Designed miniproteins, single chains. Designs and how they scored, part 79

Each design is a single chain, and the fold is of that chain. pLDDT is the mean over its residues in the fold that is shown.

## One batch from the design tools (miniprotein)

Design m2901
Fold by ESMFold2-Fast:
Structure m2901 (fold): chain A 76 residues (1-76)
Amino acid sequence: SSRIEPLRKQLSDPDPAVRLEAVLELARLVEEEGDDRAVPAIVEALSDPFEAVRTWARYILENSRNPRLRAALAAL
């Protein structure tokens, strides 16, 4: 989907604030819109160089009730 690709590009932005906003919007797409295509991008954010981005990605995976996010966490 066109919604996922711009957010994946934002995960490579030099500004960690832009990358964090991308992680939060990807989580919203999975949890509120059911767009499971965002799940791999959230998992990728676990390897982000900035601690706050990694922390929020972990929080999303650990606290989500979405079955795809829970499956991704279990596969780690």
Scores: mean pLDDT 82

Design m2902
Fold by ESMFold2-Fast:
Order: sequence, then C-alpha cells, then structure tokens
Structure m2902 (fold): chain A 60 residues (1-60)
Amino acid sequence: KEELRKKILELIGLKLRLIGLELDLERETNEEEKERLKEEIKKIKEEIEELEKEIEELEK
C-alpha cells in the first residue's frame, strides 16, 4: 500500500507539470515553441493516463 501512495504522489507531480505547460502554451506566441509545448503536454497526458490505470489496478 506504500506503492499506491508513491504512485498517487507521482500523479500529483505530473498534473502540476501539466498545468505549468498548459499555462506556458497559453502565453506562447511563437508557432514552433507552441508545437513543442503541445508535444510535451501530449506526452505528460499519456503518462498521467498510464499511471491512473496502474493506480486503479493497485486499489483492487
């Protein structure tokens, strides 16, 4: 059950990074930098989804 807590803390950290990246994207005016931020956001969202699945399995 220690593993569950660890994954929840990792999930919170990823969600905080996602918020930061989304705020950066909203402020960005450069097209190339916007594309880079969108790619990073996509990767973080995929990591969040994978981690949420792992947490659900550990809660069983």
Scores: mean pLDDT 82

Design m2903
Fold by ESMFold2-Fast:
Structure m2903 (fold): chain A 60 residues (1-60)
Amino acid sequence: SAREALEAAVRAQDVEAVVALLKADPSLQALLMELLATTAVSAEFVRAVVEALGGEIDVE
C-alpha cells in the first residue's frame, strides 16, 4: 500500500521516494507529518522533503 511504501521511504530517508509518493497521493501528507515527528530522521532529510514538495508541509 502507499502507506507502507511511505513508511519504508521515511525510515530509509529516501527523499525522492517520499516526494514521488506525496506527488502521486497528497492525502499521505498527514501520515508523513506523523512519521517525521516520531521517526529518528535528520533535519536535512526533513528540509529536503519540504523544499521538494514546494512547502506543502509546514515544519516551522
Scores: mean pLDDT 75

Design m2904
Fold by ESMFold2-Fast:
Structure m2904 (fold): chain A 123 residues (1-123)
Amino acid sequence: MPFSLAGLAAAAGFDDLVEALERLQKLLPVLEGSDEEQIKFLKELGVPESLIEKFKEALKLYEEKKYEEALELFKELLKDPSLPDEAKVLLYFYMGYLYLRLSKREEAREYFEKAIALAEQLA
């Protein structure tokens, strides 16, 4: 899902997260990449093809505005022990975005903070 991290945070009223989300983008540039670039990133991390197919399905559900269904697929992906931490950053970021689309602002903030914290540990 290509989007402006700073613009997303500002639109949500998370002005205090803008700088942290900009740092997250600098640490993991693929977050503002195309869906194809994000899929390539997951493949390069060694994420199993079955999980990549679930990720693609979640992106399609998001494009169709089926946000709750997309969120359930991302939750399933996060439960898999083979998922590397770099991929978890990407999924936490998407879950934050999905919660914003569902107007669940508190949950959205929690997942953006999880993405930022994990990315800072990986830097």
Scores: mean pLDDT 78

Design m2905
Fold by ESMFold2-Fast:
Order: structure tokens, then sequence, then C-alpha cells
Structure m2905 (fold): chain A 62 residues (1-62)
């Protein structure tokens, strides 16, 4: 549910770093940690100063 909502948001605004971060969180909530790691990395590519994304990526060993 959440994954699809955030994917649609990214399609509408591909520079929305918060949407990438939220998509990563949604995957992590589903236990899909590899996917979560990928989306946290994308959020950091858009906004490298995002401490929440950096902290979450570090927590997953990314």
Amino acid sequence: KKVEEYKKRIEENPNDAQAYLNLGKAYAEEGKLDEARTWYAKALQIDPSNKEARDLAAELGA
C-alpha cells in the first residue's frame, strides 16, 4: 500500500528526496531491507545532507 503511494509520488516529482526516504521506510516496515537500503541511497543522492536518510542507511549497513 504505502510503497505504491510513494512510488506514484516519485513519478510525479522525481526530485522529492522525502518521498524516496518514505519509500525506503515503507520497504523496511515490510522487512524488505535490501529495497529499503536502495531507496535510502537514492534519497541521499538527491539530498546528501538529509541526516535521517544517512542514519537509516547506516543502520542497515549501507
Scores: mean pLDDT 79

Design m2906
Fold by ESMFold2-Fast:
Formats: sequence, C-alpha cells, structure tokens
Structure m2906 (fold): chain A 97 residues (1-97)
Amino acid sequence: MSEEELEVEVDLALARLALSVALKTLEKKGENLSEEEKRELARLLRRAAELLRRVAEATGSERLERAAELAEEAAEALEKGDVAKALELVKEALELV
C-alpha cells in the first residue's frame, strides 16, 4: 500500500466514524439536541464531507462525492433546526460509504 492509498483509507474511515457518531447522536437525542449540539454536529458533518470529497477526488468515486453532498446537506439541515431531515440525509450518506 502506498502512502497515498493509506491516506485515502484513513480519511474514509474517519468520515465513516463521523457519520456513524452523528447518526447515533441524532437517533438518541433527536429533537432534544441543544443549539450548541446542533452546531457541533454540523461541524462534524462538514468535516466528514471534506474527507469524503478528498477521497472522491483521489479515487474518482461519484458515490463518495454524493455521500459528501449528503453530509453537507445534513449539516445545513441541522443549522436550520431540521433534525428529521438531517437524520435521513446522514443515513443515506452512510449507505454510500
């Protein structure tokens, strides 16, 4: 495995972890999320989107580019207070990674 291939695998694993943590938090707390928690989850989801975009660019994966778009849309939904939409978008993103 090259250093570049290792970086791709690490970025993908970190993105999967971030999406999984976000999903579990949204399922556990849902509408009981504070504004601070929503902002923190939105930042986590944007970080996941950045990681997924880097992997997509390195590998040419349209699937992972779509996952990045879904993660970013989920972050925007959380910032607007739409927890239900964020939950569905995170689920869709995880199915692609």
Scores: mean pLDDT 86

Design m2907
Fold by ESMFold2-Fast:
Structure m2907 (fold): chain A 62 residues (1-62)
Amino acid sequence: SDAERSARAAVAAAEAGDAAAAGTGGYQKILMSGNEEMGKRAAQAAADGDAAAAKEYAVQGA
């Protein structure tokens, strides 16, 4: 899905150390897709620099 692709892109950005890219766009799209809880958790984890947690929540949210 587009949400899953956006989540993976955001996680890849977080893993590359690009917290700004991780915290925008991709997670915004997850939030709009109707799995808002997992999208919020993924965005928070990415903002905290926790790429592993961001990946887990993003995958569950997609």
Scores: mean pLDDT 60

Design m2908
Fold by ESMFold2-Fast:
Structure m2908 (fold): chain A 79 residues (1-79)
Amino acid sequence: SEELVREAERLGEEARVLLREAAEAQARGEPIPEEVLERLRELEERGREIIRELLERGDEEAAREAYRLLTEPAAELAA
């Protein structure tokens, strides 16, 4: 469970960088690079797998923490 939560934290940190790049492109009136959108999709897919695996293990506390770590970057950017 701890290893999956650490993986979720790493994915969230990568998403933060990519979301910042996307926001900067939008601020310039430029399209978001396709590679940025594709990587964000991959991170979202892996994040869902991590949460599902933690729930299958019965570790609801770790699943909640992983969800927070994965969603926090997008929530901060939306604020």
Scores: mean pLDDT 84

Design m2909
Fold by ESMFold2-Fast:
Structure m2909 (fold): chain A 63 residues (1-63)
Amino acid sequence: MVERARELIEEARAAYEAGDVRKAATLLTAAAIVAIGALLDGEDEEEVREVLERAKELIREME
């Protein structure tokens, strides 16, 4: 699941760069939910943290 969260963040970045802020926000929300699911399933906490940091960076860029 952490790999899917990374994919969603990259899709969100591409959407934001294309000017689709709504799609970017939706994809970032989906990435956060998937990352939480990965953590609950016992996947690597450090990998989940890395994904969340990437999401935070994109949110800062969108602000």
Scores: mean pLDDT 80

Design m2910
Fold by ESMFold2-Fast:
Structure m2910 (fold): chain A 84 residues (1-84)
Amino acid sequence: DELQKRIELLRESLEWIRNYLVEAAKKLPDKELRDFILRRTEEMYREVTELLDQGKVDEAQELFLKHSNEATDELKKLLEKINK
């Protein structure tokens, strides 16, 4: 089933990205930056997983992209604060 394959691929990608970001965050000396990455990663993981559990693969993909874009914008603002 194509839908099930798409769900499996998104779950695999989500797990990989979550693990990568969590391990990367653990290596950061700045607590505010670390906490930001961990919070955003868990929020993304939770919300996207909930949609995938409902079979809403298109909505899950859109939400995943939205989280990525929003996290990038927020990270830029946080880095500007830290580098003052």
Scores: mean pLDDT 81

Design m2911
Fold by ESMFold2-Fast:
Structure m2911 (fold): chain A 85 residues (1-85)
Amino acid sequence: SSLLSPEEQERLAKEAIEVADEAMKTIDELAKQGKYEEAVRVGERGLMVAYILLTGASGNPELVAEVKKRIDELEKKIDELRAKL
């Protein structure tokens, strides 16, 4: 298997954080509009992409921990929105 460089691993971790943050922002905006089903779908897609990016980002433990924190926050928000369905 080709190993990613430390620079590529850092880039993927930062992209994972950005994906999770953008998904959180989008689902909050949809939730304000009462679009809970759409918010859950957007959140689940963002979560999937962030997890895929995280699998490539294992070389920096501090950055991986930040990604995992953002993913956990996003999962909790999606679960809260599912409770409104």
Scores: mean pLDDT 84

Design m2912
Fold by ESMFold2-Fast:
Structure m2912 (fold): chain A 88 residues (1-88)
Amino acid sequence: MKKYDGKKLLEALQEALRKILEKYGEYATVEEATKIISEELKKHGIEIPESTIRKILTEVRKELGKEKIDKEGLKRALLKLLDLYAEF
């Protein structure tokens, strides 16, 4: 599995979180969040499959027992992505 510079990945994920919160507020669907995260990662040259992003967001949403993913759920999902793909 390809790893990415941890600082670069963290910056991309933080920017994705900012954009999701700006566009949707406290709650986003898994599909809405997946699209923004995927687009932001691609801007930083990071090639994580949308299917992987969607899977992680869906698992976190199910853990929270909600139809939409909130800010805390988004943070948890982004930390899981960082753990899987970051190299420091």
Scores: mean pLDDT 82

Design m2913
Fold by ESMFold2-Fast:
Structure m2913 (fold): chain A 80 residues (1-80)
Amino acid sequence: LTGEALELLVEAGKALNAGDYETALELARRAIELAEKAGNLRLQAMGLDVMAQALEKLGDLEEAARARERAREAFERWQA
């Protein structure tokens, strides 16, 4: 699960760089789901950050703000 989530995040980053924001969003969402199943808070935070960036580029500012907040929560739990 962790390895698959990381691979999806790498592909999401490539999609962001290519301007393929819808693909980046889909890959990030899948990575977040796998990270949640694995209980990996760090990967959850990383995936949520990529998701927020893709949503901002697509103009979905409200969903991007929610993803930013979820990333903050995951990061705080990881540090606890």
Scores: mean pLDDT 84

Design m2914
Fold by ESMFold2-Fast:
Structure m2914 (fold): chain A 120 residues (1-120)
Amino acid sequence: AEELLKKGVEALNSGDIDKAIEYFEKAFKEGHPKAYNALGTAYLLKGEYDKAIEYFKKAIELDPNLATAYMNLGLAYYKKGKYDEAIEYFEKAIELFRKNGDETFAESVEAFLEEVKKKK
C-alpha cells in the first residue's frame, strides 16, 4: 500500500500521469482513503474534472476529515467554472486544516479562495 502510493507519487512528479494512475489503482484496491485522493489528483492533472470529483467524493466518504480531498474538490469545481461549489469546498478545507493544526495550508487555501471570489 505505502510502497504503491510512493511509486505513484514518484510517477506524478516525473510527469507520467498514466503510470501514477496504475499505481494508485493498485493501492486503491486495498481500500486506502489516500489512494482515492491520489487518483482524483491524477485525473485532475489530466483535465478529467468529473472523474476527479468522483474520486475525491469517495475519499471524503472513507475519511470525512481529509482536508486535502476538500481542497482538491474545490479546485476541480473551480476548473469547471462552478465557483459557488468551489467556494463551499475550499471553506470546508480551511476549517479542517485549522482543526488539524495545518495553518500554512489553511492560509494558502484562503489566498486562493479570494481569487475564486473575484471570478464569481
Scores: mean pLDDT 82

Design m2915
Fold by ESMFold2-Fast:
Structure m2915 (fold): chain A 65 residues (1-65)
Amino acid sequence: SDLDRDYALGLARIAASVYGLKDVEFRDETIIVYQPKSSPGAKEGAELIKKLGEKAGLKVEVVDV
C-alpha cells in the first residue's frame, strides 16, 4: 500500500543516514541505495533496506559509488 511504501522509504532514509550510505532514491516501485565503495557499515545498511523494501513489496537495487 502507499502507506507501507512511505514508511519503507522513511525507514530506508534513516538507515542510510545511520550506516553511512550516500543516499536512497525511489523510481518505478524500486528503492535505489547508493553504497560508498569503502564504507564498512554500508553493506549492512543496504541489507536492512532490502528487508524493508521486501516487506513493502518493493524492489531494491544497490549501486556502488
Scores: mean pLDDT 74

Design m2916
Fold by ESMFold2-Fast:
Structure m2916 (fold): chain A 55 residues (1-55)
Amino acid sequence: SEFQKEWQKKLEEDRKRLRSTIEELQVAADKGDPEARRTLERLQKAIEELEKIQS
């Protein structure tokens, strides 16, 4: 839980910046870019972890 709290604060700080990046990665992934897809999956998972804590 200690690690989770520290991660959440870090994710909150980066969330706004990552959201913009996710939108660009979504477009690239939709065009079939495998690197964009992998990066998008990692970022989406980080956001989902944040949402799980809030839920």
Scores: mean pLDDT 75

Design m2917
Fold by ESMFold2-Fast:
Structure m2917 (fold): chain A 50 residues (1-50)
Amino acid sequence: TEEELIKKEILDKEVEIGVESIKGAVGLLSPEEVDQRVQEYEQEVEELKA
């Protein structure tokens, strides 16, 4: 159950990474802002895997 919840949270973070990339592609965020937000979500994913 805890492992399943962690996997769901990881998937949710991966979806957020995709959303930030789309925001960059449509000009809502600069490439630098996209990189910062993606890095934050990737860090959260690694923390969930620990």
Scores: mean pLDDT 80

Design m2918
Fold by ESMFold2-Fast:
Structure m2918 (fold): chain A 96 residues (1-96)
Amino acid sequence: MSEKLQEAAERIMELLKDNPEALDRVKEALRRASQAIKEGKYDEALKILRTEVDKAAEESGNLEALQAATDLVDYAIKGIREGKAEEVAKVLEEAS
């Protein structure tokens, strides 16, 4: 599961590599979400991922980036629900 989360994060970074503003927004959102997870604020972390990462992907105009953003959120939710919040936080931090 951490592998799928890592792949989704890497894919969105690759798809946004030519859009520095969107890439910076995604990196900041991943960093903020990781910190919120470390603080036990899971609802806040998921809101950050849904709001900021999806918005950056939409503003890029790249539909594949939007799909990768959706996958990232879904894998993060699943990891947190399965008690792997610490692994999720680490993957998001390393991707940022």
Scores: mean pLDDT 82

Design m2919
Fold by ESMFold2-Fast:
Structure m2919 (fold): chain A 56 residues (1-56)
Amino acid sequence: SEEEKERRRREVLIDAAEGLALIGRGVRELHKEDPESEETARRAEERARELIREAE
């Protein structure tokens, strides 16, 4: 059904967002005080937030 397809798509988006947030956190932890790494982590976090918004 379309509702089931929509629910699965939403779950995949949320799962992907969680993965991106985890990667961003890892980058910050491994490369502290590196502006380039901090920006990379920030972008990953922003993309994760966007995916969560799209899941709505």
Scores: mean pLDDT 81

Design m2920
Fold by ESMFold2-Fast:
Structure m2920 (fold): chain A 86 residues (1-86)
Amino acid sequence: KENLKKALEYLEKALEAAKNGDIETARSYVVKAGRYVEKAKDEIGEENYKAIVEHLERALRALEDGNVDEFIKHIEEAIELVKKAL
């Protein structure tokens, strides 16, 4: 599951960047992770895809609102869903 492993790598990098205050870097990594989740859609199924994408979208909205804690929460939830799908 190469695409899903890449999604996980980028989500973990996004989490690290956010915890270090690198908000634009965190946002960039979430966008990259989303591309790999999309490529993995057929492997993980529609329901898992939808659940992961929902958390990525909520994380990005939290950043738009300046809420880094909410961003971290949604990225951690997306990471757990990706790990369960591996």
Scores: mean pLDDT 87

Design m2921
Fold by ESMFold2-Fast:
Structure m2921 (fold): chain A 60 residues (1-60)
Amino acid sequence: SMEEKIKLYEEADRLVREALAAGKPLDEVNKIYNEVMEAIEKGDLEKAREYIEKLRELVA
């Protein structure tokens, strides 16, 4: 749904900001972020969540 997509966009945006604030490599952060965006665009919300988990690991 559109609501689910918006929540995934918000989560990804927040995690990107946290990763960059933590000094994580810009190239790696952008690579995962782009994969999240592509998954959302394709309607593969499970794949999008998988890449969001990778962003969370990067922040940790």
Scores: mean pLDDT 84

Design m2922
Fold by ESMFold2-Fast:
Structure m2922 (fold): chain A 56 residues (1-56)
Amino acid sequence: MNEEFEKQITELFISALEREDKLLEEGADPEQVTALMNKEIQEKLSELEKKFGISF
């Protein structure tokens, strides 16, 4: 059970890093990219926490 959750968390961060790289290559400001990625990660992390019944 934890292994599946950990895998999805890992894939979430890998996807976020790949998107961050693309935005930076397109000339986006690193601070703006970081803020955008933090919002997306928080939203998806909250969804994963709800799906797996994890609070922490």
Scores: mean pLDDT 77

Design m2923
Fold by ESMFold2-Fast:
Structure m2923 (fold): chain A 67 residues (1-67)
Amino acid sequence: PIPRPDEEEAKKLAEDLTKKAIEYVKKGDLSKAASLVTSASLILNAAGLSEYALEMMKKVEEEEKKV
């Protein structure tokens, strides 16, 4: 079993990564944005926050549709 990280710390880190990913999407750097989203998703899934990870991915996908 994987040790469960602190949920609040995982959310904070994932939000920071997601915010950076959205900034890269707006700049047209989709490759960096995808890497940051993947990292945020992995952190949230490791914390047992899979539904929150899906919401964050959806938010980034909505921003990608605007580019």
Scores: mean pLDDT 77

Design m2924
Fold by ESMFold2-Fast:
Order: C-alpha cells, then structure tokens, then sequence
Structure m2924 (fold): chain A 91 residues (1-91)
C-alpha cells in the first residue's frame, strides 16, 4: 500500500543521512562544517518523518501505526546517538 511505501522511503532517507554523518566523523573529523551540515540534514529528515507520521496517523491501520511508532523511536535514538558522537568529535 502507498503509506507503507512512503514509510519505507522515509526510513531509507534517514539511513542515508545517518551513514553520511558516520562517514564524516570517521574520515573527516577535522571538517567541522561537513559534520555539522550532515547532522543538520539528519535532524531535518527526522523532523520530516515525524511530521509525515503525525499528518497520516489516522490513515494508518492499528498495526501500521504501531510499526511506524517503533521505527520512529528507534530512528530518534540513532539520531541522538549520532549527534552526541558528532559533538564529541568537534569538541
């Protein structure tokens, strides 16, 4: 269904942005502007995913809503971890 496809696309965008943060930290720790830009992109993607979920939660089945909530919680945790690692490297 179209909503599950959109949920999958949101997850893929998040994972791509998360990988960019990890690569910046690992291979370019001195490039604080690059790391900061990658983190800002990841945060923006997370905010867009959360907004999409809130706007569409009434259209989701109970099972789809539960799945999306679990995904959002896991991705939020990963975003917080990536941000903390970036801040530590830039300190």
Amino acid sequence: KELILELTKQQMRFLADLVEVWLAIKYRPEDHELIKAAVERLERTMEEFERWFKENEEKLSEEEKKYAEEVLEKLRKKAEEAKAEAEEVMA
Scores: mean pLDDT 83

Design m2925
Fold by ESMFold2-Fast:
Structure m2925 (fold): chain A 91 residues (1-91)
Amino acid sequence: VEELEKKGKEYEEKGLQALKAGDYEKAIEYFKKAIEYYKKAGEQGSAKSLRNAALVALRLAYIYSLLGDEEKAQEYADLALELQKKAKELE
C-alpha cells in the first residue's frame, strides 16, 4: 500500500510541476498515472489514497475545462465524486 501511495504522490508532484510550466499535456499524463496508483492503493484499503485520487481527478477536470473539453471535465468531476464516496465506504 505505502509503495503505491508513494508512486501516486510522485506522479501528482510531477503533474503539478508540469502545470506550473504550462505543459498541460504532460500534466494530464502524470495526473492520470497518479490516479492509477492511488486507485490501486484504494483497492488495498487506503481511503486516504482514494481521497487523493479524487483531488487529482478534480485537477484534471479543471485542466480539461481550461482546454475547452467540457465532456472530459465532467467525466473527471464525476470520477472525483465516485472516489470520495468509495473512500467514505472504507471508513
Scores: mean pLDDT 85

Design m2926
Fold by ESMFold2-Fast:
Structure m2926 (fold): chain A 58 residues (1-58)
Amino acid sequence: LSDEERQLLMDLANYGLDKGLSTEQVGQVVGEMRRLILDDGWSLEEAREKGLKKIEEL
């Protein structure tokens, strides 16, 4: 995982916690975005958009 990818995942986690999500919910979203980046080749922008949407829908 690059520094930029790590920073994105940290930013998503902090955003979710600020929104009032549980650590379990945040862990699920961050884990999914990490998997999409590493295993499925998703770009930072695609992962950010999907992660933000998932957090907003929770």
Scores: mean pLDDT 81

Design m2927
Fold by ESMFold2-Fast:
Structure m2927 (fold): chain A 77 residues (1-77)
Amino acid sequence: MKEAEELLKKLEELEKRLAEALKAGDTETARRLAEEAQELLKKLAEKGVISPEVAERAIAHLRALTDAAIAAAKAAA
């Protein structure tokens, strides 16, 4: 299932880009990348690569982590 592997690679790339945006203090780009990662997690669940429950938990965790990181970056600025 090569399509699933490509989606996982895209998720990995988005995670790397998100980390770079947060290091650069680009909170708007970080928010957008987190939203893209959330949509990709939904696609992985639709393809049966992960369960819908796993995707939902991952999305909730990513959202909480990104919000906390953005808040910390703004507080540190």
Scores: mean pLDDT 76

Design m2928
Fold by ESMFold2-Fast:
Structure m2928 (fold): chain A 69 residues (1-69)
Amino acid sequence: SSSLREQGDRLVKQGDEHEKQGDYLTAARDYERASRLYEEAGDTEKAEEALERASELFSRVPLEDVPDP
């Protein structure tokens, strides 16, 4: 599906730019969205690459919204 794959490609580029700016959480979210779009388009290889990048960046993001005891 060209439309889904094209949108995924745009999100990967957007995530790349956010990552260069140090916005790891935003970049991770962009890659995660790209992964889902690639998966829906049937591009498993691109989906796996995007998901791996998202996972790597999420590991660099500090834990947020910790509930009080």
Scores: mean pLDDT 78

Design m2929
Fold by ESMFold2-Fast:
Structure m2929 (fold): chain A 60 residues (1-60)
Amino acid sequence: MEVEKRVAERELEELARKYNAPELVEEALRQIHEAIDAEDYERVREIARELKERLEKLAA
């Protein structure tokens, strides 16, 4: 739980800095916190991956 939360947050923070999209990262972090509380670890990874894809599309 703690390790998974920290890994997801680190990746999201790096993406936020790279693409300068704090609002998208904030929403993703909120959903990740909710998913962790619900013990949906697969959901956490999915949210992080979707955010990454969204940010990449903005850069394309």
Scores: mean pLDDT 71

Design m2930
Fold by ESMFold2-Fast:
Structure m2930 (fold): chain A 62 residues (1-62)
Amino acid sequence: SPEAEEILKEFLEKVRALENPSLDEIAAIFQELMEATAGFPLETVRRLAFEVQRAINEKLEA
């Protein structure tokens, strides 16, 4: 959905802006993501969570 793609883009930009993110910052991002996607189908939520987690992992391995 267009709304899901806009949310994903916003959260990926948030992750990319982080420098050496703390566990608290990572937790806050996922809390915000769950709030932003509260009304969406489970498969959409899972996809967005996976993409955000992937971006965080890439950031931490840099």
Scores: mean pLDDT 85

Design m2931
Fold by ESMFold2-Fast:
Structure m2931 (fold): chain A 105 residues (1-105)
Amino acid sequence: LTVTQSPASVTVPEGGSATLTGTASVPADGVAWLRQAADGGLTPVVVGGSTVGPGADSRFVGSGDATTHTLTISNVKAEDSGTYLFLAGTEEGTAVGAGTELTVV
């Protein structure tokens, strides 16, 4: 199992929207989007299309099919800036992408 993320970085104005894509080499049994905090901690943002974790709300929407998954953040706030990691799980194990750096201006 391998995963890729795009874009590597994205800059959006406050109040705009960001779209992050995670792609798995095989159909995933489960997926998650994680945010890396300034202190290096990872928190779940979206798991299986549902928002979770501190700071995540209904603006964060997961969607996708078996191999291609998208995180959309609408009405972005300065607090949404950070690195977002895509995690995919299969019977072969789990893999995490290289991350997407989101900058809100």
Scores: mean pLDDT 76

Design m2932
Fold by ESMFold2-Fast:
Structure m2932 (fold): chain A 56 residues (1-56)
Amino acid sequence: MELSPEVQKKVREARKAFDAGDVEKALKILEEAKSKASPEDQKQLDLEIQVIKEEA
């Protein structure tokens, strides 16, 4: 599945925040990306959010 470059950048930013221990910031970045994403990208972002919540 091809995410838009903007959404991919936000996913990387969220992962960087999560790796730094800032779970709240990671989730906020993904939620903000989701508000601007296509329906297809929103489904992928929901999966990323779920993974962060399960691993946190």
Scores: mean pLDDT 77

Design m2933
Fold by ESMFold2-Fast:
Structure m2933 (fold): chain A 74 residues (1-74)
Amino acid sequence: ALSPEERELIQLLTIRARNELAEKFPELPEEERDALTAELYAWLVELARTHSPEEVRRLFEEKLEEIIREVKEK
């Protein structure tokens, strides 16, 4: 099971990503934003099982940039 600290981090990063997508892509349908956010949450949960909080934060920033690039390309 994830520690309380890891769970809190994942929730904060997921909320940040959702807000960032809403700000940068206001025209993106809510269903697509929710799907991307859900995929990111699942990815963060798996990442936190094998990585430190510092590594999770670093890899999150890279993943968020990747998601933003993918949305921008479509």
Scores: mean pLDDT 82

Design m2934
Fold by ESMFold2-Fast:
Structure m2934 (fold): chain A 80 residues (1-80)
Amino acid sequence: SLKEKVREALLELASETLKEINLLMQQRYYEKLINDPNLSPEEKAKYQQKLAELQTQIDEHRARRDKLSAEYDKLVEELK
C-alpha cells in the first residue's frame, strides 16, 4: 500500500541521515587534527587527503539523501 511505501521511505531516509551524521563527525575529527600547529608536513598532507575523501563521500551521500527526501515528499503528497 501507499502508506507502507511512505513508512519504508521514511525509515530509509532516517537511516541515510544517520550515515551522514557519522561522516560529518569524522570530518570534524580530522578538521581538529589538521589545526594542530605542531603537525608535520606529512601528517598535514595525510589529513588533507582524508578531508578531501570525506567531502566527496558527504557530497555523494547528500545527493542520495536529497533524492530519497524528494521521493518521500512525493509519496506523502500522494497520500492526500
Scores: mean pLDDT 84

Design m2935
Fold by ESMFold2-Fast:
Structure m2935 (fold): chain A 61 residues (1-61)
Amino acid sequence: MKVVWSEEQKEKLERLLKENNYKLPSEEEIKKLAEELNLPESVVRGEFERRIAKLIEEKEK
């Protein structure tokens, strides 16, 4: 899914990830963030999943 993120939106996403110890937030948390960022929930969730997967893979490499 193609979406343009602002630096601020990306930072908020990363901060929420760090606050949750790099765990995938609940769907409720994702919905709340999506509303704040004015982005679709699926986009926000996908970005969280992508970042977590990348982090895990990089540690494994």
Scores: mean pLDDT 75

Design m2936
Fold by ESMFold2-Fast:
Structure m2936 (fold): chain A 71 residues (1-71)
Amino acid sequence: SKEEEEKIKKVSEVLKEVLTLSIEISVINSKKEKSEEDLKELEEAKEKLEELLPELEEAFKYIEEFLRKLS
């Protein structure tokens, strides 16, 4: 249904944002020396991830319900 398509789209957007932030954090953490700019970007990315936690939890609930339908 169109309603399920919209839910999948929102789940995809949340997961995409979480993945992007996680990659950013990983790249910065892999640097031997971190600049002040790197440290600011790391802090900002971590804050954004924390803000996304409620949306990520809803996304996981939707995935679990979808998987239960397939099982």
Scores: mean pLDDT 82

Design m2937
Fold by ESMFold2-Fast:
Structure m2937 (fold): chain A 60 residues (1-60)
Amino acid sequence: SMAEGQRLIEEGRRLIAQGKEMLAQAKTLQEILSAIGTILRGIGLMFDGGLLTGEPIPPA
């Protein structure tokens, strides 16, 4: 649904911002990998949200 898709997009943006902050604070390889994983999960949620809303995904 459109509402579900919008929520996923909002959550995805939040996770990307959170992951970027985690990456800036990362001091170990494990922390770096955790931050990257958080960013990738956020990107995945945005794509899933885009599919549910029918909104075009911006070109790369």
Scores: mean pLDDT 79

